Designed miniproteins, single chains, continued (4). Designs and how they scored, part 17

Each design is a single chain, and the fold is of that chain. pLDDT is the mean over its residues in the fold that is shown.

## One batch from the design tools (miniprotein)

Design m12560
Fold by ESMFold2-Fast:
Structure m12560 (fold): chain A 93 residues (1-93)
Amino acid sequence: MEEEKKKAIELAEKLLESKERTPEVEKYEKELEEFLQTVYKISKEEIENLKKILESTNSPLGVIGLIVLSILYNESKEEEEAVIKALKEIAKK
């Protein structure tokens, strides 16, 4: 779990530093999407809806990285769960 979280943070930071969509960036996005699905039980449909909402606001290519970091940079498990719940509510639109 801890090693998976550290790897996810590293991938999210690399994605946020990316200026162009390359095959390597697409691989980072896929690994982060799989991480959200397996660890936090956020569905593929919820992830796709969040990406559509955030991308429509001219968000950077690293939008999935922002989602991952918003979950992982919480001080407590309770705050982490609150962020996940908020993201799922946004994804219902």
Scores: mean pLDDT 73

Design m12561
Fold by ESMFold2-Fast:
Structure m12561 (fold): chain A 78 residues (1-78)
Amino acid sequence: SMISDQEIDDEAVDIMVAVTRSIARHNPSRMDPKQLLAFARTAVKAGRLDAAREISEIARESGLTDTAEEIDRLIEEA
């Protein structure tokens, strides 16, 4: 069990966004839709809707439109 879940989640989410952006920039063909959805779910749970939107934008720019739409739905349902 985590004692400071919010602090740990915020740092983890920032790392997830940075990793996603780096992959999109350097190796867009290596983008995994399942991993992006997992990262977005973690961001939504942490209350980091800003980060989830950013992951959705990166997915859309990388041609993963269906994944971006699913992330947008997760944000709207949060």
Scores: mean pLDDT 80

Design m12562
Fold by ESMFold2-Fast:
Structure m12562 (fold): chain A 70 residues (1-70)
Amino acid sequence: MVLSTEELVARMESLRRRGDYVGLLRLATDWVQEMSRADVPEEEISAAVDTVLRRFGDALRQGEELVLAQ
């Protein structure tokens, strides 16, 4: 089930506060994938990704580095 942008932001903020950067990256990746599978228009997916990157770009980079270290 696709989360709303507001619900996604709230969950990502909670994960960032806990230092769960891997969980944050996974949540963002799963959300984009679910939007794509739900046939959400590409321009809407792009706008949502831009919002996430603007808000959580630093935390997403930390998650990516941690995943590469696994």
Scores: mean pLDDT 77

Design m12563
Fold by ESMFold2-Fast:
Structure m12563 (fold): chain A 79 residues (1-79)
Amino acid sequence: SVEKEIEELKKFIDELKAKAKEAIAAGDLLTAEAYLSHLEALYVISSELSKREKDKEVSEKYKKLAEYIQKVIDELRAL
């Protein structure tokens, strides 16, 4: 289901966030930027799916996912 896929993707995003934080704390800028680039790609995909999805409830779920990813990126870039 879309709900289960989004929940699994959120867990993956949280793992990427944790790894990016560790890389930033260690001064490993290359690894940190690689994780940030992955998060930015997931943001673009989620945002596009929200715009193209004709089912309003599913579209809103993708929109909230994109907003969550953007918040994660903003928090990491503030470090």
Scores: mean pLDDT 88

Design m12564
Fold by ESMFold2-Fast:
Structure m12564 (fold): chain A 88 residues (1-88)
Amino acid sequence: DEALARLRALLDAAGASPEQQQAFLAEHEQALARLDDLVAAGQLTPEQAELLRRGLFYAATRLALRGERLSLEEVIAALQAKRQAALA
């Protein structure tokens, strides 16, 4: 909830319209729900999900500052790609 409040403040600072803010926040909430589903299914540990939530928040914050629309799949893919590159 604090993370969503911070995102809203950043979207306001970036000059996003109310419609853009609503769409962005809805996609961000969907991404968080997806992580919860993966933990419930046993596909992610709670620790892995927490790292992805933090990474997703920072990725969403960066996209909000750029005025770009958040894409759930692209943000998750980018975070996973960075993780894989760090391990290679």
Scores: mean pLDDT 68

Design m12565
Fold by ESMFold2-Fast:
Structure m12565 (fold): chain A 62 residues (1-62)
Amino acid sequence: MEEEKKVQEELKAFNDKYEALRKKLGLSDSEVEELAASDPEVRKIAEKAQELLLEKGLRRLE
């Protein structure tokens, strides 16, 4: 629970990096996920950004 606040702050920072990466590469969300499968750095950024979107109201289809 205590670490959750720090994780949320890191998610916000990664979301900013994800936005910059996605905009720089001109990629869609699905294309970023494709790159994340082969590039661990992109995967980490995309995964964190996706968690932030989930918290804001974009729920994963489970």
Scores: mean pLDDT 62

Design m12566
Fold by ESMFold2-Fast:
Structure m12566 (fold): chain A 100 residues (1-100)
Amino acid sequence: SMNQLKAQGLLNLRSQAEKVGKEAAEKSERSEEILELTRQAVENLDNAAALALAGGSESSVGKQIGLAVQYLEQAASLSTDEELKEELLKIREEALKIAT
């Protein structure tokens, strides 16, 4: 179903955000802040996936994705590794595509 495909996309992005966020944190003096921001993004992506699977409104799913993209943008802004920063911003962009 479309809801299952959307949820799977969000869960894939959640896994990427967790991995890239951890790597970005390990290379930054602001490691605790990056970890907390990516943890929040992961939680919002998990919530978005659960809402999508439950047949929640596009508005409710979009709100959770919107929160996740804000946290990913903040984590990317604190990252000092250019490649990991670009990976966080790519995850943000892919999440926005699912929201539309």
Scores: mean pLDDT 88

Design m12567
Fold by ESMFold2-Fast:
Structure m12567 (fold): chain A 71 residues (1-71)
Amino acid sequence: MEEEREKVIKEAREEFDRLAAEAAKYPEAKEGIEQVKGAMEAYGRATSAEEARKAVEEAIRQGREALKLLS
């Protein structure tokens, strides 16, 4: 169970890095990705893996939505 929490967080970080790289192709999407970076900083301050996971998932969803509008 603890390993699953770490895996979810690691996968969320990997997905965020991928979205950040994709945003480099679209200047308009950079603002959305900057907001996601802010959420990742909040995750770094969180002590609960579940709270961190939810925050990162929501931020990633918002970043994906911004990129999808430009696709």
Scores: mean pLDDT 64

Design m12568
Fold by ESMFold2-Fast:
Structure m12568 (fold): chain A 91 residues (1-91)
Amino acid sequence: SALEELEKLARELEPAFEAAVAAFKAMPEEEQRAILERARAAAADLPEPLRTARGVFVAALEALRAAGAPEEELEAFEEKGRRMLRLAEEL
C-alpha cells in the first residue's frame, strides 16, 4: 500500500534528516536564512500540507549539500523524497 511504502521511505530517510538538522544547526544564521528562502520558493505554489512537506525536504537537501554530503547520497535522498511526496499526494 501507499502508506506502507511511505513508512519504509520515512525510515530510510530518517538518518539523512537527522544529519540535515545537525548540519543546519551548525551553519551561520546567514546560510540558514538563505536555505529557508530557497525552500520556501521551491514550495510556494503547492497547497498545505504538501507545501510544508516540500519546504522541509528542500531545506534538508540544501543543508546536506552545504555540509559536503557526497553527490551520490544527495541524489538518493532527492529521489526518495520525490517518491515520498508523490505517495503523500495519494493519501
Scores: mean pLDDT 82

Design m12569
Fold by ESMFold2-Fast:
Structure m12569 (fold): chain A 73 residues (1-73)
Amino acid sequence: SAGLEHGVEQAERDLAALRAAHADDAELQAVLAELEGLLARVKAAKTLEEAEAAAREFLALVEANRAVFEASL
């Protein structure tokens, strides 16, 4: 859907910005690499169900690593 496409594009921009702003933060860079992999799965999904499952994993990984993001801000 257009909403999911827009969300993916926004997430790609946000991840790229964080990677550029925190290039020397190895812990954050590792988390960002995992998030990029999940975002690639959303983009590669053949069905909406697969895309939503990958998007849920993305959001869960962000929440699980909230302390890493907070420490880097």
Scores: mean pLDDT 81

Design m12570
Fold by ESMFold2-Fast:
Structure m12570 (fold): chain A 66 residues (1-66)
Amino acid sequence: SSLSREEAIERLAAYIRSLGEEEPAREVIEKFLDLFDYDVEAAIQMIERELAKGMSLREILERIAE
């Protein structure tokens, strides 16, 4: 990815804010991005797919942030 770790974190946080959701703690965002090797676009695509299935953003992040 061409994004730095910090840029990926901020991009995912900005995406979450754009949904009208409260910004999660940094640790939650970092753990989520770790699953995608900091591919923020892949992380966002997974969030969009799970939201389309009726899952809440909180459920998506809680299931994945260990």
Scores: mean pLDDT 79

Design m12571
Fold by ESMFold2-Fast:
Structure m12571 (fold): chain A 67 residues (1-67)
Amino acid sequence: SREELLELAREEALFLMEENPDLPVELHVQRAAGLVEAIAIGVYGWSREEARRLAEEIAAEVRAELA
């Protein structure tokens, strides 16, 4: 679900921030969003357009929470 993918992105962004604290927060957010896009396309068979839109929405929410 969208909520499960949002939670996955939050956990991934936080994990990446702890592993690579010297890198910008935005890079960790984008990597987490990329994971969501990859799962939507590769696992759920979504179109690239739909997956990218979801990834952008999730990136915006995670970015806002980390600010």
Scores: mean pLDDT 83

Design m12572
Fold by ESMFold2-Fast:
Structure m12572 (fold): chain A 100 residues (1-100)
Amino acid sequence: EKKKEALKLLSEGQKAFDAGDYDKAIELYDEAAKLAEGVNGGVKGMALFNRGKALAKQGKYEEAVKELKKALEEFKKNGASERLIEEIEKELKEVEEKLK
């Protein structure tokens, strides 16, 4: 099932992120987002959100903003919690401040 594979890639991406390997994290999150295409449960939104955070850690702020906005769209489409939407909006605002 694509959802299980995408969740595994999210977990492996988080391990790479925690190790400071942002290139590997971005690759794993990108693969997770692709596998989560058409999968219910916000897995694609989580992959996009985590990819945006990893891009921001690399100083790729324009790419991070684009990815975080995609994550917001996916979560709003899937009826995500207000708390999760606020977390993503906070991250987006912090990254946008780096572009000023």
Scores: mean pLDDT 83

Design m12573
Fold by ESMFold2-Fast:
Structure m12573 (fold): chain A 76 residues (1-76)
Amino acid sequence: GSVQPSPSERAVAERLVAEARAAAEAGDYRRAVQLLEGAHSLVPNPAVEAYVRAHRAELTTDPRGAAERLLALMEA
């Protein structure tokens, strides 16, 4: 269902995305992906869902590429 995220959920998701960016810059791409998945669970993003559906294996086989793509989609 199309439920709008609360302001609190959006604020937490934005914090998780910022923390994911910092984790990626520190080289912790696995942590970045985990944080971005957490942000998506709070504020569902259709582009993120489509990416995960098409590129699920990259979340584990290419955490760097997955983190960079998810950050680009969620920071847009």
Scores: mean pLDDT 82

Design m12574
Fold by ESMFold2-Fast:
Order: C-alpha cells, then structure tokens, then sequence
Structure m12574 (fold): chain A 83 residues (1-83)
C-alpha cells in the first residue's frame, strides 16, 4: 500500500520510492476501472546526469491516468515531507 511505502521511505529505505510511484499509478488505474492495465504496470527508474529521475512504464499511460497518479504521489510526498 502507499502507506507502507511511505513508512519505508521515512525509515530511510530509498528503494521504496519507485514502488511508491508504481503503486500510485496502479491506484489511479484501478480508480479509473482499468484493473487489467494496473496489474500489467511496471516502472523502471533511471537517474539522469542532472540528477532528475526518469521513469519508463511497461504500459502506455494517458493524461488522465498520469494526472490522477501525480495527485496520489503529491499527497504521499507531502506526508514524507511533514515527518
């Protein structure tokens, strides 16, 4: 769950960041009734030379799916920052 992944990040486990982003997209997809797509989703993470993270998704994501996932991610990031 998002809560378990936030708890892992707060405990110092930076490896939980990509799973949190992936789970946020899965929650967004399930909320939109796209459960098969949510089950098929995997993200890979790459750090660029300017230290910006880039994610590659195993499935094609539309603007609505991205916007809903970003809302979940922003809420989770706010909880991490508040701790």
Amino acid sequence: TIEELVARILAGDSSAVTPLVEEAYREALRALGREDKAAALKLTWQKTEDNLPVYTASVELDDEEIARANAIIEEAAARVAAA
Scores: mean pLDDT 74

Design m12575
Fold by ESMFold2-Fast:
Structure m12575 (fold): chain A 77 residues (1-77)
Amino acid sequence: SYLSVEEAAEVLTKMLNNGVPAITEVLYKGKVYKVEARPIPKENKFEIKVDEKEAVEYPLPISKEELKKILEELMSK
C-alpha cells in the first residue's frame, strides 16, 4: 500500500534526521508519486526528488511539518 503525505512526512523526517536515505511511494490527490530522499551529511542538507523531476536541497535537521509542506509543493508542480 502507498503512504499518505502525512505518513511519508513522518517516516522521511525520522530517516533523514538520522542520516538514512529512503525511497517511498506517496498517494496524493489520486496520483502515486515516487519520492527519493538522501542526506548529504558533509553539508548538513538532504536532497529530495519526486518522480523524474530535478532534486531539490533543504537543510537538516528538518521538522515533519516542514517536510510535509515540501512534499505538497513538489507534488503540486
Scores: mean pLDDT 86

Design m12576
Fold by ESMFold2-Fast:
Structure m12576 (fold): chain A 63 residues (1-63)
Amino acid sequence: MLLIKEVMGADGKKVPLSVDVEDRTIITTTDENKEVIERYPTAEEALEARLKKIEEMRAKAAA
């Protein structure tokens, strides 16, 4: 299940990029002021997606 929530831009510093896995749900806040809530069929798939998002955020921050 996918739920998108628009987040107001943060001033003073970049929007916090965080990934939280609870059960089968991942909540991600992007630097484009969007909050994405994704639900996966299994906790295993949710954990895999979490790691992928962390890698993507790390690569983007390094660039």
Scores: mean pLDDT 53

Design m12577
Fold by ESMFold2-Fast:
Structure m12577 (fold): chain A 65 residues (1-65)
Amino acid sequence: SLEEQAERYEKEADEAVARGDYEKAITFYYNAASLYAKLGDVEKAKYFIEKMKEVRQRLAAARAA
């Protein structure tokens, strides 16, 4: 189901962050947000967009160093 797919993307995003794979984490958080939006879970969709923004800032900082 879409809910199970969204939960899987969330877990994969968290694991990618722990591994330092920020590009993959951004993609997975975006996919999770999109699926939660389709499910009507606006709060979770917003939450994962904020997570994606945080990871993008970390990626930019890493590439600027």
Scores: mean pLDDT 85

Design m12578
Fold by ESMFold2-Fast:
Structure m12578 (fold): chain A 100 residues (1-100)
Amino acid sequence: MIEATPEDVELAREILESEEKIAEVLQTYADGLKAQAALALLAGEEMSEAARRAAEEALARYTREELEELVARGRRAMGILFALDELGAREKLEEVAKKL
């Protein structure tokens, strides 16, 4: 299970009322997932056709170092999203995600 750090909870409280900032965190998380798929493809891991296409697109845009940074940012975003869910913002997260 993903656990939010105290820093994630503090940041989640600050952005809780801002749909724009929540959307930025969701986008950072999505970008991190694509970067993770790209690094997995470079490591020779098996994946679905959809994941492989996303990985190939990310590899065309980013260097390995940039992909590693995107994964790290995505993992931090994941902690913040978990903290938002813990604070009762799940419905707001789902609403913002549908608009992306």
Scores: mean pLDDT 80

Design m12579
Fold by ESMFold2-Fast:
Structure m12579 (fold): chain A 64 residues (1-64)
Amino acid sequence: SDILEETAKKLGVSPEVVRGAIDAIKSGNEAATRAAVADLAKASGLSEEEVRKLLLEALEKLEK
């Protein structure tokens, strides 16, 4: 599935950056998750809450 590519396009980053953020969420590493969300918010111009929502939606689709 192109879920990583679609999410990366929405955030203005590479699919690898999105994968790293999702892996941080899956690992339960809250410090890494906060850092990734903050970096993605700066890159995209979206709020941290909006970025976290997009990452969680991508994770849900990947874990089906």
Scores: mean pLDDT 82

Design m12580
Fold by ESMFold2-Fast:
Structure m12580 (fold): chain A 68 residues (1-68)
Amino acid sequence: MITNAEYFETVLETAELLATLPPEERARWLARLGELVDQYLANKDNPEARQAIAEEIRRLRDEVAAAV
């Protein structure tokens, strides 16, 4: 289970990696990250959905890391 602390750490790590990308590439990844963050916040009463979204953010971080 991804904890709330691991969620915030993953979002921050993803944002730091995105800062190293060209502006056009960065904008596309930031839009996707923003959608996932909004979904996580919208699902405050659904722990299962929050875990799935947090895992998707983790996958996004790994994709960004592979693209840098």
Scores: mean pLDDT 79

Design m12581
Fold by ESMFold2-Fast:
Structure m12581 (fold): chain A 69 residues (1-69)
Amino acid sequence: MSIIEAAKKAIDALRDAGLLTPEQAEEAKKAIEKAKPKSVEEVVKAAGSVPGVGPFQQRALGTAVNGLL
């Protein structure tokens, strides 16, 4: 699985868990596609640029992406 595919799946999982709103999840996926991250740290940084994706959501995202790789 590519890191971008893992990141998008992780964001959808966080949305389904209620940690992100549908709007935040869509904006985070767009930010990731634009940033073209090469590492989990770059995924978290790109998603963290989205308003409402705070430190807790960023940590959860990093853990979820690592679990999919």
Scores: mean pLDDT 83

Design m12582
Fold by ESMFold2-Fast:
Parts: sequence; C-alpha cells; structure tokens
Structure m12582 (fold): chain A 76 residues (1-76)
Amino acid sequence: MEALNEAATRLEAAVASKPEAPEIRQLITEMMRAHSAGDREKAKELLERVVELALAAGVPEEVVEEFREEALKYIE
C-alpha cells in the first residue's frame, strides 16, 4: 500500500487545481471498493478510466503511469 499511497498522493497533488479532481477522486474510491469486493475486472476498468481522465486533465504522463503501475500491482 505504501507505494500506491505515494503514487496516489502525487496524482492528487497534480490534479488538485483541475476541475476533474472530484471525478478522479470518486473513480479512485470506486476502484478501491471494487478491489475490496474481489471484482478485479471492474477495478481494472475503473483504473483505466482514472488514467484516461487524468491524462485528459493535463496530468503529466509520468505521474499517471506511476499510479497505474502501483495500482495494478495492488489489484493483481
């Protein structure tokens, strides 16, 4: 969880001033709930939506990729 928490913190910091921040936060929450419920497929779908929205919001690809990699390690 530490590496995922660090990556999530960087993503939150990068998106904090963007209008997409509330939606990205909600998608991350839904992703974590899907994982807790054992729905790996839904968690991965929600992760890809977080990635897509963050990139569209102008978050640096490096920050988004780090979050995606750490989230996948946690889900899988």
Scores: mean pLDDT 81

Design m12583
Fold by ESMFold2-Fast:
Formats: structure tokens, C-alpha cells, sequence
Structure m12583 (fold): chain A 80 residues (1-80)
């Protein structure tokens, strides 16, 4: 299940982000909630991309952005 795998990965990213900046962790967790509420896999991936964008706008560490990007890439590869 691509949705479940992507959500699980972003939950792990949120836990790591909380150790660095609780605001970044909260942004990732909000993204996970939006992904859980999404009906289509396209909307799940859209929410993951928006989550990465929000982390960047907060000045969050590039390591967290890179992990979200890796999760999105894995999800996109599974669609092909």
C-alpha cells in the first residue's frame, strides 16, 4: 500500500524533525493528517509535496526536506 508506506515514512520524518525544531515537526505531522484524509494517491503525493514546500518556507533543515523528497520519489516510482 503506497499511501500507508508514504504516511509511515513521513511520520518517522516528523519524529526526527521534532528533535531539531518542533515547528518543522508540527508541519510534517499536519502534512501526514492531510495525506490520511486524501482519497486518491495523486492527492496523497500532492500533500507530501506541499509538506516539503512548507518545511522549506519555515527554514527547516535540508536533511528533512531530502527525506520527504526521497519518500515522494519512492511513491512516484511505485506508480510506474
Amino acid sequence: DIKAALIARLRAVAAEADKIDPAVGAAVRAGVAAMEASESLQDVLRQAILTASRVMKLGGPMSIVARISAAIQAGLAALR
Scores: mean pLDDT 83

Design m12584
Fold by ESMFold2-Fast:
Structure m12584 (fold): chain A 74 residues (1-74)
Amino acid sequence: SAQEAAAEQAIAEAPAAAEEAKRAVEEDPSLKELVLESLEGLIEQARALAEKGLISEELAERLIKALEEAKEKV
């Protein structure tokens, strides 16, 4: 499905996106709150997609883990 493909792509891109976000926050610390809010929104969306059966529980757990790791880096 499109949602599953998007989630898999997000997981694959997550390490690079997290490093980019970390660099952006290191250059401009005022971006930290915006980045954290965006990551939290994505975590909530992943949970909602799994609850609705649009992605598998396993895929949602992997995506949420990647997003939580990104939050720890910024």
Scores: mean pLDDT 82

Design m12585
Fold by ESMFold2-Fast:
Structure m12585 (fold): chain A 105 residues (1-105)
Amino acid sequence: MEEEIEIGIARIVVGVVKILIDQGKYEEAIKFALEQLEKFLKEGKYVAAEELLRGVSELLLENEKVPFELKEKFLEEAIELAKKYNNEKVLKLAEEYLEKLRKKK
């Protein structure tokens, strides 16, 4: 029940990130995504954090127009946030997406 609400909130946040990306506001999109990820981790909304990380990572990997350095920055900062809040699942997920990103070049 609470997990369904968290998934819904995360999907709304991913939708806003997508709108910013579609408008070419890449740095603003990354900043907003990281601020929302930290908020979810700080508030113990770990399902929302995982869904947000997955949704934003997939948007970044699929979009050829977003600079590689901004995609890498998002994932590196997501790793640091996961370490700061001691969340093993978010850490592993962010590391997996960073490896996938670096293999696609």
Scores: mean pLDDT 87

Design m12586
Fold by ESMFold2-Fast:
Structure m12586 (fold): chain A 74 residues (1-74)
Amino acid sequence: SHMEELLEKIKKEMEEKLKEIKKKADEQNWSTAEVFSEIWKAIKEIVDKYKIKDKEVMKEFDEFFLKELNKILK
């Protein structure tokens, strides 16, 4: 479905952005505040890019984001 395809694109892009943030944070010794600032920017970019207004898509994105955030904070 269109929603499933959209959600997969969102998940993949978020995962890629979080991996890049983690790599830069490790390489540049970013503070926790700098890491969260970059994560917040990534969320805003994805929400704006995909014009996320569907409640079901937002819920799935939020759940996925929390899982990925937990991985990066380990």
Scores: mean pLDDT 77

Design m12587
Fold by ESMFold2-Fast:
Order: C-alpha cells, then sequence, then structure tokens
Structure m12587 (fold): chain A 75 residues (1-75)
C-alpha cells in the first residue's frame, strides 16, 4: 500500500546515516526497529539479510529494501 511504501522509504532514509543510498548490517537492523519489527537475533538477522541482499554485495540498496519490506509488510 502507499502507506507501507511511505513507511519503508522513511525507514530507509533514517537508517542510511551515511547518505550512501544503501544499508549495511547495522543500518538494516535500525530500519527493522523503525518499521516496528521485533529485534531479531544475530542468526535471524543474517537470514533476513541473505533474503534481502539479492546481488550478494553485503549491502542493501533502496530497490532491494523496498522490494523486501513491501512483501514482508503485506504478509
Amino acid sequence: SAADEARIEAAFAAADTDGRGYLDRDEFLTALRLLGFPVPSDEELRELLKRADKDGSGVIDRAEFRAFFSELLAA
């Protein structure tokens, strides 16, 4: 929904503290907290990162972030 898209965009912007246009592991964890998800364990976070990081770069760009959380919030 448009509301979910707005929340995802706001969370990405707030978590991207370096303004680089992608999130590392710690910034991704911050985004999860901002979106109201419970704090995952290190093992759960690693699995979520693998699912979100489709190109295997070790970081999550805006498009990957939006796609991942749009599906997750719709579930």
Scores: mean pLDDT 77

Design m12588
Fold by ESMFold2-Fast:
Structure m12588 (fold): chain A 90 residues (1-90)
Amino acid sequence: MKDLERAKKLIETAKKSLEEAEQAVKNGDFKKARNSALTAVLAAFEVYRITDDKELIKEALDLAMKAIELSPTTPDEVRAAVEKMRAALA
């Protein structure tokens, strides 16, 4: 129960960080965009770590993929996180 509530809060954090990254890109602030996109990926990955709810993990994966498209982090860090989330949904 507590992990589910925490996972939902992390989804909200990932959504907010993704929106901040999108706005930063529109404003030409690529450093802020990168940092906000990284925060979104990390929050999404934490959802995967704390819950077995496939719908929450799927939503987290979708948010992480959008953050990667908007402002990629290092390819190895991003790829490893996404592959772990994908494996949890298989």
Scores: mean pLDDT 76

Design m12589
Fold by ESMFold2-Fast:
Structure m12589 (fold): chain A 71 residues (1-71)
Amino acid sequence: SSLDKPAPESLIEVFKSLGFEVSPEMSVREVYVVVGGNEEKALKILEETKRLVAQGMSLLDALKEAIKKVL
């Protein structure tokens, strides 16, 4: 699935800019688990981020709001 692909460099840089310890070898799923602390919270953050981006929010702003809502 797309979640098990290596995370794009742009996604890694956004997560690093927010203070998360992520690496280029990590999958999209693994990056979101670093943020959420577990898979359940990771998937909630991912789903909320996708929803906000679909509504016109930037990836950075969508991720910040998703993290606030879930964590």
Scores: mean pLDDT 83

Design m12590
Fold by ESMFold2-Fast:
Structure m12590 (fold): chain A 89 residues (1-89)
Amino acid sequence: LEELKKKIEELEKKAKEGEKAFEEALKMLSHLSKSDIRALAMGDVEKARELAEKDPENQELYTLLAKAGEGFKAGIEAEKLKKELEELE
């Protein structure tokens, strides 16, 4: 149970780091369509990496979007683990 709670805490921290990365990426958004931004915000890390390869001059933006996507996925996983923890208690 303690290990599960620790895992949830780590995932929530990663989700917050992803939120900050997304906010930084929003400031650099002149190069992307709104639909691409939405896909990346929904956690499409592979899309972010693909875009980084196509446009290396905007590598920093795509790296931030990849981090945001990983944070979003971590947030979803934390919610699942919280539900599992409640079912165990």
Scores: mean pLDDT 71

Design m12591
Fold by ESMFold2-Fast:
Structure m12591 (fold): chain A 67 residues (1-67)
Amino acid sequence: EKELYERILKARAIAEERAREAGTLSELSPEKLAEREKKLKEKFAAGWKPTESELEGAELIEKELAE
């Protein structure tokens, strides 16, 4: 479970950093992205579970990192 949470959090952070480098990042600032990550951690601690889409996203980011 904790591994799953870390995979999701890391994948989201990496995807957003890559989008920023490519100039594709959404309207969110880095500060807001960090706040979103913190809130995700709190929700995970409260028993929230990632969706299938989030898991697939993490898999894709992990593949990208293994370049």
Scores: mean pLDDT 66

Design m12592
Fold by ESMFold2-Fast:
Structure m12592 (fold): chain A 100 residues (1-100)
Amino acid sequence: EEFQKLLDEINKELEEARKKVEELFSRYQAEVDRILSPEYTPEEQLARLDAFREELEKEVKKIIDEMGILQRDFVESFYKDILQELDALREKLAEEAARA
């Protein structure tokens, strides 16, 4: 029974981690689409991207701080991939802004 309670707790941690990652991915897709909207200039897109990156960093830190050790590496790996994509996007937008 103690072992079953431990398994139930682990399953709750895994389900919580899955939901937080899914929410983070949904936010990532929606915000990137908004930032890349043609109604914004490249300079405005850069400013919005920088603001989003700061917000994302704070949100991910909260998620990691609330998670158990088992899920931390998974979330950190996913965040690293997102940051790499955002860095590539920022470089592209900076080049566009320099031409405008």
Scores: mean pLDDT 74

Design m12593
Fold by ESMFold2-Fast:
Structure m12593 (fold): chain A 62 residues (1-62)
Amino acid sequence: PLPRKYEIGDKVKAKKDGTYNGLTFKKGDEFTVIDYNELGYLKLKDENGNTGWVPADDVEVL
């Protein structure tokens, strides 16, 4: 079940470092939410157009 805490177009900030499906994730990096799924993952897009599925718990809403 997806907690409906995030909307498409939201700006989020990384809570920790990681790498997710072609998306390099550093604590404090900002991303745009472009999709979400029923498993609690957000599809995020960086400033260079790279995208990746990231656990919603690993980011915070700005």
Scores: mean pLDDT 76

Design m12594
Fold by ESMFold2-Fast:
Structure m12594 (fold): chain A 57 residues (1-57)
Amino acid sequence: MKTLTITGGPGTLTKSLLDEAKKQGVDKILSTGTLPYDSNSVLAHAKSLGIEVEYGL
C-alpha cells in the first residue's frame, strides 16, 4: 500500500491532488489537521478513485 501524507489545514486536500495521487499509484492519504471545507465532495472523489482518506494528528 502506497501512502501519501499531507500536512495542512482545510483546502490542502483537493480533487486535483487526488487525481495526481491516483496516477502515482497512491492507495491511501493521511491528512494532518482539519477536514477540507468541501469535505463531502472531496471524499466522494477519493472513493471514486479507490483512495482511502484518513484524518489525524
Scores: mean pLDDT 72

Design m12595
Fold by ESMFold2-Fast:
Structure m12595 (fold): chain A 70 residues (1-70)
Amino acid sequence: MTLTTRREILEALLAAARARGRPLTRAEVYDVLLANGHSEAEARAAVADLEAELGMPISVEQLEAALAAL
């Protein structure tokens, strides 16, 4: 994943988590990625990568920290 793609993904997930007022489940992360133009294969790969790095469900605080670390 490029830094630009990672930023776009994390910003989309953060907006979704804030709108829901709760941590995002694996299924919700996948749906957000599809809604932002990723293919099913790309979304599945990104979900697996994020689960390995951050765990699931993903909190607002984890997404803010990940963005700050870029």
Scores: mean pLDDT 82

